# Designed miniproteins, single chains, continued (2), part 89

Each design is a single chain, and the fold is of that chain. pLDDT is the mean over its residues in the fold that is shown.

## One batch from the design tools (miniprotein)

Design m7089
Fold by ESMFold2-Fast:
Structure m7089 (fold): chain A 67 residues (1-67)
Amino acid sequence: MIKLIIEPIVDPSLSEEEQEELKKKIEKTIEERRDQIIEYAKKELGAEDGDVLLVKATENSFTVEKL
């Protein structure tokens, strides 16, 4: 099973409340796209069972890195 680690990236100039809400939104969006992210990593990064993927995500974009 491929393990996913989500690292939400938010603007540090935002209020604590805005940062928390944005992080929740980002994590929800990545979880909803979990299968798509895993398929992308298998095709583009050669990810296999046992691998760990780091997903660095903003509200509008994300990057996937194989650890």
Scores: mean pLDDT 81

Design m7090
Fold by ESMFold2-Fast:
Structure m7090 (fold): chain A 88 residues (1-88)
Amino acid sequence: MDAELAARYRELADQLYQRADYYASKGTPEEQRLAEALREAGDAYRELADAIETEGSDSPRAAEARARADAALKKAEEALREAIAARA
């Protein structure tokens, strides 16, 4: 179960990196900020996957990594709203 959970978070990180590359290619300041936030979220989910695989989903490291991933995702959602508003 932990191995499957870790694999899902790695897949999510890969999707976040793909989205970051897409927005980085667009070149506006808002899209560049979104790309940076998405990359940070990808890094956070990769660390969460590594923590789960190495120490288990119930470990203190996994709990801290999950909190960091949640914060990074929230930051990316805020950056996405700003990028959408800039187009309106």
Scores: mean pLDDT 84

Design m7091
Fold by ESMFold2-Fast:
Structure m7091 (fold): chain A 100 residues (1-100)
Amino acid sequence: HHMSFEEIVEKMTTLEAEYFLSTVKKYIDYMEKNKDLLTPEEQKVLEEAKKFAKIMEDYLKKNGVSYEYKKIPKEVYEQMRKFIAKLAKVKLNLDKRKKA
């Protein structure tokens, strides 16, 4: 009942995949720069983000980028939203630890 990263990417448009990849890569870069402050659970989130980014990159290389907007299925949108929220929470935790 959990969608795989491959299933999520296949149901995206290439434009949305490019936009989402850009967002995920920004979080990956921030987490990598602060890797010493990551908990083991957050390090697993970083590894998941890297896998997802790789799948999106491979998808974009295969299909190219189109500026034609099509509706993403609601289930895909919800999974993307939840994953970005998960990455945002790790960033928030890192920001708090850097301040302490």
Scores: mean pLDDT 79

Design m7092
Fold by ESMFold2-Fast:
Order: C-alpha cells, then structure tokens, then sequence
Structure m7092 (fold): chain A 80 residues (1-80)
C-alpha cells in the first residue's frame, strides 16, 4: 500500500474531527492534483470511515465521505 493513501486518510480524518473545512479543501485539492481515480478516492473514504468509527463518531458510510471529497473538488474547480 502506498504511504500516500494512508497519509491522506489520516489528514482527512484529523480535518473532519477538527471541523477544519480549510484543511479538508486543501487535502481534496491535493488529491485532485495527484490525479486520484474514483477507486483510489473510494479506498481513502473507506479508511476515513473506519477511523471515524474507531474514534467514537456517528456511524459513517464510505460513500458519504467519497461524495463529500468529490463535492469539495468540484467546488474548487468552480470559481463563482
């Protein structure tokens, strides 16, 4: 497993726990710039969901996290 996927999952989990929207946006933008595939985003979302459950947060499904990441990327690509 590439360290990059684990590092991004850790950083995303920390940003979600800290409610740091700026950090979430920066990480999502980095993922988009690295050319992550839908499958790679899904793997990161799965790892983030597992870590959030272990941290005692409400049950989160990987699909919700994946859609959140994709939504942030789309907003960064749209300048309005």
Amino acid sequence: MKKTIEELATRLTDALVGKDLKKLTDIATEMNNLGFSDEEIEEIARLVAERLREAGYPEVVPESIKESIKGIIEKEQQRK
Scores: mean pLDDT 75

Design m7093
Fold by ESMFold2-Fast:
Structure m7093 (fold): chain A 94 residues (1-94)
Amino acid sequence: SAAAREAATAEAREEAEKRAKEIVEEAKQMALDDPSLTNGEIMDFVLKRGEELVAELRARYDHPGVESAAQAGRLKAMSEAAREHLRIEKERKA
């Protein structure tokens, strides 16, 4: 049913958002633990983890819309990681 497809898409989106937050926290911890890491190195980590997330959700959910949800989660993680890196840089300048 349409309702069942919407529910499955919502579950995939929720999982993608949860996993994106985990990726952001890992990236934030990397930046805090090693001040020598460049933005490029942190973004490479987020890119790799984002690709793993997309692959995992594709394997887990046999449903149209999952790829879109996973990609949205990946983009959100990249955006949030960039913002957190900027915040850490500002704190180090103070």
Scores: mean pLDDT 73

Design m7094
Fold by ESMFold2-Fast:
Structure m7094 (fold): chain A 84 residues (1-84)
Amino acid sequence: SKREELAREGELASTYLNVGKGGFADAIALIVAVSAAGPENVEIDTGENPSITVTNPKTGEKLTFPADTPVAEFIAAIDALNAA
């Protein structure tokens, strides 16, 4: 649902803000990228080792990034997912 998508985007933004990575603009870019890919293909781990996992729905391939991964690298992975 749209509400569930928004909640996931909020968790992603909070992860980056809480670990002191990226600024407000970077958080917004991440939210936009997640929305474009479909939030169901993005998994957020806010536990002991915060990470973001992106799944390619066609191949089932998973790419896992630490929460401090540069936004540009994350966006490139999302773009690859959308192109597949």
Scores: mean pLDDT 62

Design m7095
Fold by ESMFold2-Fast:
Structure m7095 (fold): chain A 99 residues (1-99)
Amino acid sequence: SEEEKKTKELIKKVNELMKKAKEAAKKGNKEEVMKYLKEIAKYTPELTELAKKKGLLSEEEVKAIEEEYEKAKEGDEEAVLLTAYMTGSLTVLLENELK
């Protein structure tokens, strides 16, 4: 389906950004790591909505993700790291739900 295709494309984009963040971390480039983590965080709302539509997240879990995302947008580095981690978890959850 079109939704499954879009979900797979989003998962692929997040995984590529995570790979780039890991490579930047190996080089000790903290600024580049944060750039990629912030880019990953931009996909958090769309992946959260997809997971919610599939019944994979409770309202409380959605709210917790949204609250952390707002802190990440305001430049909280710990919130950026946690949001990127949660986004990675969402991609695994969605991938496991796909046929």
Scores: mean pLDDT 86

Design m7096
Fold by ESMFold2-Fast:
Structure m7096 (fold): chain A 58 residues (1-58)
Amino acid sequence: STERQKVILESVLSVLSGSISFLEKLAQTRPDKREQYQKEIERLQQEKKELEKKIKQL
């Protein structure tokens, strides 16, 4: 159960990392929307940090 949960959460973590990377690339190509993308990146980074903490507690 715990090991299965860890694998699932690590998969979600990978998706979040990919989303952050994609938005960082978009921020570089769309300077007019950089602030908007940066706020979204910060939100996803916070979610990633919380998820990493949850995985560590398993």
Scores: mean pLDDT 85

Design m7097
Fold by ESMFold2-Fast:
Structure m7097 (fold): chain A 71 residues (1-71)
Amino acid sequence: MKIAYIKYSPDTSEEEFRERLEEAVKEGAEEIIVSTPSGADKVKEILEELGLKIVSETTLSDGTTIIRAVP
C-alpha cells in the first residue's frame, strides 16, 4: 500500500499543496495523510475539490489535525 504524507501549514501555498496532492495521486498513492496545525477546513476543501474522498479526521491534543483521504 502506497501512502503519501503531506504537511499543510499557514506558510504553505495552496498551489504548492494542490501540486503535491496531484503528484501523489499520479504516483499511485492509495492513501493520502495530511497533517496541519491549523487550516483543517481549507485542507478538506482542497481535497474535495481534487475529487479525493475524506475517510477520517482526527484532532490531536496539541491541536494538530490529521486528515486521511483516498482517490
Scores: mean pLDDT 80

Design m7098
Fold by ESMFold2-Fast:
Parts: C-alpha cells; sequence; structure tokens
Structure m7098 (fold): chain A 78 residues (1-78)
C-alpha cells in the first residue's frame, strides 16, 4: 500500500522531469529493495501527499523528520 503510493509518486516525478527510463527503472528497483519497516514507508507516503498539497518542500520534509524521530523513540522504548 504505502510502497505503491511511493512508486506512483516516483513515476509522476520522473515524467515531470523527463527522466530517462533507466533512471525511473533504477529508482523503482531501489524502492522494491528497501528493507525498512512499513511505518517508515507510511511516513514517506504521507510526506509525498503533503508535498503535493503544499509547494513548500521544506515543510513536508520537517514533518516527515518529526515522524521518523517518534518512530525511533518507540523502537528504542520497546
Amino acid sequence: MAREVLREAIERQARREGAPQEELDRALEELENLNVPEEALQIAADAIERLEAEPDRQAALDASDEKYRELGEKIEAE
């Protein structure tokens, strides 16, 4: 689910930038090979949705960083 949202976002971004197919294929392969918890993928998907709603990329990144920090604290507490 979250990984599919990220995949679609990567494809949209590549089309906007006119990226070559090889770069798109590589980015999608890296996404499929990411060994990260589902919660981290969900945070990234939420950040993409926020970025599309707000042109301020920095605000979206700051929100994502805060959620990753909270996830790290939970993992260390458990």
Scores: mean pLDDT 68

Design m7099
Fold by ESMFold2-Fast:
Structure m7099 (fold): chain A 73 residues (1-73)
Amino acid sequence: SEEEARRTAEAVIEAARKRGIDPQTVLDVLKGKKGVSPETARAIGDIFAEVGVSTADSEKVARVARELERLLA
């Protein structure tokens, strides 16, 4: 649901901040706007694992990206 996606996006922001990663960088990578170092890509994978989202679930990732965009605007 949209509410679940929003809670997940909030958890992604928290997990990114704990790792010293700008949440905007996470969003830009998910939108295909930005390439990142292998280290940053791995850290983003760790963030999604921590919040319980499979990066292979393209529909769920897209919903989370939309909610991240709203939260970071």
Scores: mean pLDDT 81

Design m7100
Fold by ESMFold2-Fast:
Structure m7100 (fold): chain A 88 residues (1-88)
Amino acid sequence: KKVWAVEDEEITEEKAKELGLTVEEALELVYERALREAKESDHVVIAAPNGISNAGRAVIEAAEEAGVPVTVVFGSKEEALALAKELS
């Protein structure tokens, strides 16, 4: 079973500006990457220690479009990776 584990990192205006993008354009890139990864996966695990951000929502929407189940871990990336190994 293929599992994709990803850390939720909020796309702030500052982070988008560093990329030469708007927040909306940066979120479109997050969605496109997440859609590619989800289509190659049987399950998606999101590490969201501070709750789901705008990027985490884009990942959830992409996984739903790909028809792949999502589990959100309100903890570290290491905890998400541990769960991903159990789901693999």
Scores: mean pLDDT 83

Design m7101
Fold by ESMFold2-Fast:
Structure m7101 (fold): chain A 52 residues (1-52)
Amino acid sequence: SALGEEVRRMLEEGAPLEEIKQYLADNVPGVTLDAVRDLTREGLETIAEVME
């Protein structure tokens, strides 16, 4: 998906994890900032891989 590609791009470019988390909260229906708050870089990489 375009969302998964954007998250992967942000991770590859070294964007702050807080910025990536905010992007997910703003762009993925049903995902709140609280739901992603404690995710590590590795957790965000896994989410990007699952978002086909």
Scores: mean pLDDT 79

Design m7102
Fold by ESMFold2-Fast:
Structure m7102 (fold): chain A 67 residues (1-67)
Amino acid sequence: MIKLSPEQANKIGEFTKEIGKPLSELSDEELKKLAELTGLSVKQVRELQKLAKELGDDTKAIVSLVL
């Protein structure tokens, strides 16, 4: 399971706000951009999206993974 730094968590929140979509609705191309911005792999960002879909809440998904 992925672990997020507070900086990575902040960048994820900023990105979803800028795009205007929750993590669950991001396209594969948007996930690749998020991976580049955070330093996470595309696989890790997809795992985060899956967790957000399962929990139905971006904040719960992100907070559960913060170091």
Scores: mean pLDDT 82

Design m7103
Fold by ESMFold2-Fast:
Structure m7103 (fold): chain A 110 residues (1-110)
Amino acid sequence: MALKTGDHGPDAFFAVGDTAEEARARLDELISKLSRVTSYDVEVQEITTADGRRLAVAVGTLTFADGPVPATIAEGAKLIEEGKSLAPTEEERQAVNESVAEALRAIALG
């Protein structure tokens, strides 16, 4: 059995703030920049780090639209104009991974 290691969850975003409101606002801002998000669920958790800092962590689980396969160039162009793509781009996936890594560094997990 081969475990897929090194995928930090292309369908999850993390944001960290000093308050639950700040963490959620940061998460909403990050998600608003992604194309093809149809829905997301948000959970906010307050944590205490090993050094005694209190932080709020907002976690968004993203659902991306399964777009129709474009039958014509015109249909594909319309989807792009609406800010939609058939799959998350490599850049969007990298942005998610960087957000997760930054949140983990902020709570001293490396």
Scores: mean pLDDT 53

Design m7104
Fold by ESMFold2-Fast:
Order: structure tokens, then C-alpha cells, then sequence
Structure m7104 (fold): chain A 100 residues (1-100)
């Protein structure tokens, strides 16, 4: 849907800003952007299991940013977690379409 495409574009933009904040060493900004991404995804997610998974993935990302030094390895882990959250969103959207 056009709404899903727009949401995926916004997720991509926030993901880039998170990576840029990590590269700049601005952990506080990176964590704030992860919280914004989490809140955006939760605003579009109604299934309790999907919501819990998004919250868990976001908390894992925040903990990695807080505890690890800025590195290519940290960036790769964060990118993987963003993909994980996007997958949860896409799976819920597909389940909603199948239920309609």
C-alpha cells in the first residue's frame, strides 16, 4: 500500500539518522532516534505480540548503542535490528491483509 511504502521510507530515513549519530559518537541522539523509530512502529502496530517484539528489538538496540563503542560492528548489529523491526511490521501488515 502507499501508506506502507511511505512508512518504509520514513523507517529508512530514521535508520540513516541513527547510523549517522553513532558514527558521530552522539549516543544520546542515537538512542532518542531509536525511541522515535520504536514509537513510530508502535503507532502502526495493534497486535500485542508484534508490539512486544518491536519493544524488545528497540531495547536491544538502545542497550548496544549505550554499552558498545562506535564501530562498523555496532553499525552492522544496529542495521540488523532495524531490519528485524521492519520485518515484524511487514508480517503484521500481511496478517492484517489476510484477515480482511
Amino acid sequence: SAELEALLAEIGRLGKEIIEAIEAGDKEKAIQLVEELRDLLLSRTTDPAARARIEALAEEMIELIRTEEPSEELINKVEGLIVGMTTVLQEEAAAREAAA
Scores: mean pLDDT 86

Design m7105
Fold by ESMFold2-Fast:
Structure m7105 (fold): chain A 62 residues (1-62)
Amino acid sequence: GAKLDKAVELLKKLSQDDFDKILSLCEKKNKDDAIKLIKKNCPELTDEEAQLVVDEILKLYD
């Protein structure tokens, strides 16, 4: 949906290091810290949009 599309577009602007940190937190099931890191790098995202991004990443890890 439009909210997820906006979040993905913003994530493409992240540095590789910040993206890798978000993935590591998601793999550890540390959703709260992953959401905080996404919002720190993309403050224009709402909590709902950051949560949707984390949920989509988690679907990639079985």
Scores: mean pLDDT 75

Design m7106
Fold by ESMFold2-Fast:
Structure m7106 (fold): chain A 71 residues (1-71)
Amino acid sequence: SADREKALALINSLPDSAPAENAVVLLVARGVDPAIVEEVRELVIELAGSPENMENVPMGELKKAAEERFG
């Protein structure tokens, strides 16, 4: 879908060193479909192992996982 392509492009626009949770904030700010935003949030939680560790997921890991899931 166009929203999946938009989400992937926005995620890929962020630095690899940034926290992956910053992608969720950016997707919300850019009006991406809430269902796609939730899929990305769940992906960050999956990579973190728990919701409490979301801040410890680097953007590079999210970029790889998002490419595999949405590309």
Scores: mean pLDDT 82

Design m7107
Fold by ESMFold2-Fast:
Structure m7107 (fold): chain A 107 residues (1-107)
Amino acid sequence: AEEARRAAFEREVDEALIIIQLVSLDMGIEKNLPKLTPEQKKEAELMKKAIEAIRNGDLDTAIEILKQLGVSDEEIAELERLKETDPVAARKKIIDILNKKFDELVK
């Protein structure tokens, strides 16, 4: 009983942290949009679509968008594995990849 309540609380905390990270990334993209070239804006819009897919629990769409963003086949394979075994870890990994792509985009 206590272990089940702790596990439920930990899942709620993970979900809240994921939402906060997605909001922070989306705000960062919006703030930088006016400074981007048309090609960089296209990549930024793909990243926003990936954020929306993660918010909706659509990991398949998020992973497909990461392929379009040039994420490696090795990282894609790991994400597809995590999607089945640990969806929370999969979402966290996708957010990490998107943050890295965003940092590279705005350099």
Scores: mean pLDDT 83

Design m7108
Fold by ESMFold2-Fast:
Structure m7108 (fold): chain A 110 residues (1-110)
Amino acid sequence: SMSAQQLLEEADDLEKLSKSLEELAKKYPKAKKELLEASKVAEDTSRKTRAAVDAGNLDEAARTLAEGHKEISKLLEKAAKLVEDDIMSSFLLMQSSVEKIAADVLEKKL
């Protein structure tokens, strides 16, 4: 099982990702909708994970993270197809893959 500390560290990373995606949405108007949706999912997932950890529900926190990472992965893959910048598209696809791996690892530990 994941420790409370590890779950909170992942929540912190999602909060940082949310802010980064909000800034990217300002630069890439064609992908703005998908980037802002991904930012909101990251923020909501971070908040819900912290609440579950605070309540002592570590399995619920891990499930919340896994579901959030899956949704973020799908949104970033969509955003990557909409940005007219090959370097940024590649970065978003790489981040989408990292989010998918994080979800798969969390689900395997549940």
Scores: mean pLDDT 90

Design m7109
Fold by ESMFold2-Fast:
Structure m7109 (fold): chain A 87 residues (1-87)
Amino acid sequence: SLKEEIIKAVEEAAKETTDPREFLERIYNKVKELIEKFLKEGKITPEEAQKLYDTVLKAIDKGYELVEKGASVEEVRKAIIDIINES
């Protein structure tokens, strides 16, 4: 599913950097590309894409809150995955 591909992208982004802010930027870019690809291939509706995008933005906002409190990439990664899994 697209949700599983998004979780995989979050896990891959966590391996690419040790900077939590760069990690959040990488998640945003990877997720945007995945949503655009699935929309182009007709695998999701625009409404489903918007809901997923809203969920990911909420997760990224929570990530930035944690980064301001000194959270590591691994702590931010776990929080983001939890939010996505609850959606």
Scores: mean pLDDT 85

Design m7110
Fold by ESMFold2-Fast:
Structure m7110 (fold): chain A 56 residues (1-56)
Amino acid sequence: SHMLRNAELALRGRFDELDPNSPYKEQSIAVIEQLHADGVLTEEQAARMIAALRAA
């Protein structure tokens, strides 16, 4: 799943490898926002990953 792949990449801090053309872009963004809410990602990390996904 592109959503699960993006979540895994986020957990590994590899936001530059996120797929901005994923058909699950909005679902991936929701997962990143949830990871930030759970304290796994900082606000800066979450914002950067979301910006990278939206840059497509």
Scores: mean pLDDT 67

Design m7111
Fold by ESMFold2-Fast:
Structure m7111 (fold): chain A 100 residues (1-100)
Amino acid sequence: MKETEEKVERAFELLGEASDAANAGDFEKAVELAKEAAELLLEAIPEAERERLEEGILELYAIGLELQFKGEKEAAQEVFELMYEVAKAAGFTLKPVKIK
C-alpha cells in the first residue's frame, strides 16, 4: 500500500537524521530518531519489501556502530536492540554474536 511505502521512506529519512545526529555528538537525538524509524519499520513489516527492511536494519546497525565508536555504549545498545526487534519481527534469523 502507498501508506506502507510512505512509512518506509519516512523511516529512512529519520535514519539519515539519526546518523547525522550521532556524527554531530547529539546522541540523545540519534537514539530518539532511530527509535521513531524502527517503529515505522515495524508498522510496515506486513506489507514492506524484505529488501527495504534489510536496508533499514543495516542502517540501524551502522548508527549503533557510530555511537559505539563515539564511546556511547548505552546509546549504541539501545539502537542495536531496536535493530534486533525489527529483524525479529521481519522474520530475519540473526545469530547471537558476542559484542567484541
Scores: mean pLDDT 81

Design m7112
Fold by ESMFold2-Fast:
Parts: C-alpha cells; structure tokens; sequence
Structure m7112 (fold): chain A 55 residues (1-55)
C-alpha cells in the first residue's frame, strides 16, 4: 500500500543518514528493494520492528 511504501521510504532515509550514505537517495534504494521480494519483506519487517520499539 502507499502507507507501507511511505514508511519504507522514511525508514530508508533515516538509515541512509545514520550510515552516512550520501551518493544515493532513499528513493533510489527503494526502487531496488521493491523489485526484490526478499529485500522488500526485510524492509517491512524492520519498519514494523521500529514502530513496535517506539510504541
């Protein structure tokens, strides 16, 4: 869904900044992830885990 994609993008942007990755945008990383089912599932699991940790 659009909400899931928004959350993945926000998570990727945060991790990108944390790791100091400046050469690629979160959107570019997301384009690679959405084409790989394993990576997309992993990203969603990380987003869900983070949301539970914040609650």
Amino acid sequence: SEEEDEKILAFLEEQRKRLGVTKVTAEEIYERIKKNPVLRKAALSLVEGREKAEA
Scores: mean pLDDT 75

Design m7113
Fold by ESMFold2-Fast:
Structure m7113 (fold): chain A 83 residues (1-83)
Amino acid sequence: NPEEKRRQQSIEQLEKEIEELEEKIKNSPEIDKELLQQLLDALAALYGLVQTEEIIEKMKEVLKKLGFSDEQIKKILDSIENG
């Protein structure tokens, strides 16, 4: 099924991008908001393909590092999960 293969390729590409972004952020001496935003975008894209609690938890951690409050994070995640 070409559609299923395309979906799997997109998942693998996003997982690789997420891993590379997480490594760059880990090795950064300061909070890089651009890298955090790129990681959030990649996680949101991956969630659209694979709805898992682990992805939601990773998005929550990124949003906290971006300076969002717990109330703002809940609203953003609720929008992603139900939008």
Scores: mean pLDDT 81

Design m7114
Fold by ESMFold2-Fast:
Structure m7114 (fold): chain A 81 residues (1-81)
Amino acid sequence: LDVERLREAIRRAVPGLSEGQVDRVVAAAVHAWVTGDARGAAEEIRSLGLSPEQLDAVVTALREAGMPEEVVEALREELRK
């Protein structure tokens, strides 16, 4: 995974995020991919206070940046809870 590509995709999808918030989303997505802990990653992303529309934009950006579909789907399901 190209972390810079992921970071740029998220920044582009949710332009209102601060650099620190973008970094937290990237770290959470990488954590989900490496460990399989989609629930923990989703809790971190939810802590940013994103709207449902912004959460959908993040999920789309993760898929477009080349995250495996199974990781993206697991995160999407946890974010809906």
Scores: mean pLDDT 82

Design m7115
Fold by ESMFold2-Fast:
Structure m7115 (fold): chain A 82 residues (1-82)
Amino acid sequence: MQAVLSVAIAADSAEEAREAAAKAREVLEASPGVLEVETIVDADRKRAYVRGLFESREAAEAAAEAVRAALPQPVQATVEAA
């Protein structure tokens, strides 16, 4: 079954939020089983949101760990059935 990975990243500046969003998107786009990636940056609140659609829950969970490993910022990641 397909799964959706939702990632929320808190940053110390608007520029850091954009950099974190770009890095998270890069990691997800390179992840096995990725189908779609969407990115939203809230510059005023210094937040980045990245959402990925994956071919399986296992693929989405592996991608979540890859994002956590790639970013120094706190990452909140949730995986749910698509």
Scores: mean pLDDT 85

Design m7116
Fold by ESMFold2-Fast:
Structure m7116 (fold): chain A 94 residues (1-94)
Amino acid sequence: SEEQIERFREQAEALTTAEEAALFAGLVAGEARNMAKKSPPEVAEKLLKIAEELREIRDQILAETDPARIREYVARTVELYEEIARIVEEVKKK
């Protein structure tokens, strides 16, 4: 997952438009929601909260015109992806 996280960060750095950044956040939200369906209730609740934050970020990106603020939202999307990865690894160890 560390290599996967690094590749995801590289992909995030390559995003050039608000539409691309919003799609990126939406894809991560979808992954969190899909993982929640396969998780115990307590873990599912955490993943669904992350998915909701990512949906809000997507909406904020689509309303944003400042490239610097869009980059901040993309950085937050990466942080949330890393959080999803940590939650998933913790569940697999149980």
Scores: mean pLDDT 82

Design m7117
Fold by ESMFold2-Fast:
Order: structure tokens, then sequence, then C-alpha cells
Structure m7117 (fold): chain A 119 residues (1-119)
């Protein structure tokens, strides 16, 4: 019984680390979206959006989607390890909000999620 309790505690601590990793990945993705939006608006306003600039903005958003998928995997690992359900729910909401922000940014660029895979 004591050994089982000690093992559960270690798993929970490992799960909490996975939640933190998921939060960091989602945060980096959110920053990438914010940067892409600011750069796009500035280039669009000045009629200076080149094909190369467009491709780089799409690649930045593609990387944000990749980070979101990594964050989702880390969060699923955290769930299996018995991490705090409240931290999991809060992190799921963060990941979902960030994914929606990426999808909105892609829509503004006129790129579908399927087309982004080609970049």
Amino acid sequence: MEEAEKEEKKKKEEGEKKVLEAQILAGVAQLAVAVAKVVYEKLKKNNKLSEEDFKELVRLLKRALELIEEAKKKLEEAKKLGADPKLIEETEKQIEATEEAVEEALEELGVTREEVEKF
C-alpha cells in the first residue's frame, strides 16, 4: 500500500511536468500567431506583402499548429499520469483558444488548414 502511494505520487509529479510542457508549447504557439498577425497587417497596409513574405507567415502559422499538436500530446500523457484535473482543463482551454487563433490567422491569409501542410 505504501509503495503504491509513492508510485502514484511520482506519476502525478511527472504528469504535472507534462502539463507545464504543454503550457509552454501553447504559449510559444500563441506568440507565433501574435507576431504573424502584426507582421501581416503592417505589410498589407504598405502594399509590401511579397510571395516570399506570405510563405514565411504561413510557415510560422504551420509551426504554431505543430506546437499545438505537441502540446495536445503532452496533455494526453499528463492525463494518463494522473495530473491535476483542474490544471488539465485550464491547459485544454489554452490550447483550444490558441488553435482557434491560428485558424483565424490562416483564414485572414486565405489559406486552409489542408493547404498549410504544403508549406
Scores: mean pLDDT 84

Design m7118
Fold by ESMFold2-Fast:
Order: sequence, then structure tokens, then C-alpha cells
Structure m7118 (fold): chain A 100 residues (1-100)
Amino acid sequence: SENEKLAEKALKEIKEIYDKIIEELKKRGDEEGVEYVKILKEKIETGLKKLIEENASPEEIKEFVEEVYEQIIDFAKTYKLDQSIIDEIEEKKKKLLEEI
């Protein structure tokens, strides 16, 4: 379905963001942060796959994606990632939500 394609696109983009955060934490030597973000990534992958399997509405997909991006942004701010990374995440959130 079209909703399935949107959810799959969201999953791909969110995974790419988590991978970038993991690489930044690895560069900092933050092994605990890497472990934590990997757990969050797996949790989000599981949640979004469930929405795809259940043929969730565009509204449900949008709410889930928005909550995930809020968690990512809060994490990035708490762990003091570069402002350029935070700005990139916020821009990706805006663009993705406009497509749903």
C-alpha cells in the first residue's frame, strides 16, 4: 500500500539518522552512548515494522514518526551533539512529516 511505502521510507531515514548518531558517539569513545542508541534503534525498527504489518493509517504513522524524531532530538540535545547535526535531524523531520 502507499502507507506501507511511506512507513518503509520513514524506517530507512530514521535508521540512517541513528547510524550517524552511533558513528559520532563512536568517534567520542562513548561506548555506553553507542549501546543505548543501538537499543533505541532496534525498538523503533520493531515499532515501525509493527505499524506496517497492521496496515496503520497515515495518522498513526505520522504520530509514531513525530514521537521518534522528538526522542532523537531530545537525545542529541542531551548528549550535546553538534548543532549542525540537530538542525539536519529537524529538517528531515519536517520534510518526512510533510510527505505523510
Scores: mean pLDDT 80

Design m7119
Fold by ESMFold2-Fast:
Structure m7119 (fold): chain A 76 residues (1-76)
Amino acid sequence: AIPKEALEYEVEGTMYWMAAFLNRGTPEQKEYLEKAAEYFEKAAEEASKSDSPLAKALARASREAAELAREEVERL
């Protein structure tokens, strides 16, 4: 099973990632990317509390998404 909190944080991170995409070239882009990274990091932490294969996959994907968001912030 995947912890509910992990899924909620993953959804939030995805929403901020989409907001950053829609606000490319604006000051809000950086803020949304930073929020996306924060929520993906929280999703990975919560998912890591479960030993299920799906939770481990979510934790890995969320960590990767957070790193990508952080890299995008550094490029701005």
Scores: mean pLDDT 87

Design m7120
Fold by ESMFold2-Fast:
Structure m7120 (fold): chain A 111 residues (1-111)
Amino acid sequence: SELEEQVALLAKLLRKVAAGEEVPQEEIDKLSEELKYLYYLAKEVAKRDPSLAGELALELEIALGLARMMRALGFPEEKIRKILEEAVEEVKKKVLEKATEEDIEEAEKKL
């Protein structure tokens, strides 16, 4: 699904941030506006909390693994979608809880 591909891309890019790797702008631009915002916000917060990017990547990776398992077991796409949407909301909450007004302004400038 498009959502699963977007969540997988966000997880990949956050994993690269956690590893201190450079992320090409071309890959970031493939993210939807909402996930691109989360990526930039997480990157700003990670400057003060280096473990955050890895924690967020892990949460998305777990949700993706569960989604793949559920599909293999014949679960309906509606339930798989819900798991992925809930994982994105949890990542968003965790980032916003740690974000300052300055982090938010810097992330918004990059959209």
Scores: mean pLDDT 89

Design m7121
Fold by ESMFold2-Fast:
Structure m7121 (fold): chain A 85 residues (1-85)
Amino acid sequence: AAAAERARARETVEALNAGIDEYQKQLDKLKTEGDKRIAEAAKRSPEEAEKVRAEYQKQIDDLQSGIDTLRAARAEAEARVAALE
């Protein structure tokens, strides 16, 4: 039934929104922690600060890719909700 399929698609959208929110919180925390770790590394050498920055940037990029994937899935789920009208 179209109504059941639409309800499932809406549940998918809600789950994806929750996942995006959780990844966003992790991203914000990681950026804050990264700034502190970069500052600590800078006290030892600029090279260590660059290495730590690159490491945190990779983790930030990985989380951002995860968010982008979830946003794409959400757009697909939203399109399904619209199609099941």
Scores: mean pLDDT 84

Design m7122
Fold by ESMFold2-Fast:
Structure m7122 (fold): chain A 76 residues (1-76)
Amino acid sequence: DKDLELVEILKKTLIDLGVDEKVAEELKEYIKKLIEQGKSLSDALAEAAEIAETKYKDKLAALALQKASELLKEEE
């Protein structure tokens, strides 16, 4: 529940930073799918960052998701 709430906040943050709403929504759904498969939130964010860069070619989304993944690993 709290992880899913954080993923919604991340989507809104990406849109606010200028990421396309459809790209942000697809990245959110990808992260949720990875979490449902048993991946940690930090690992799901890191994989979503790779997809943002390679599939969507959105370097801003990739950097934001990678930074969030790193911060989450350092905090917990």
Scores: mean pLDDT 82

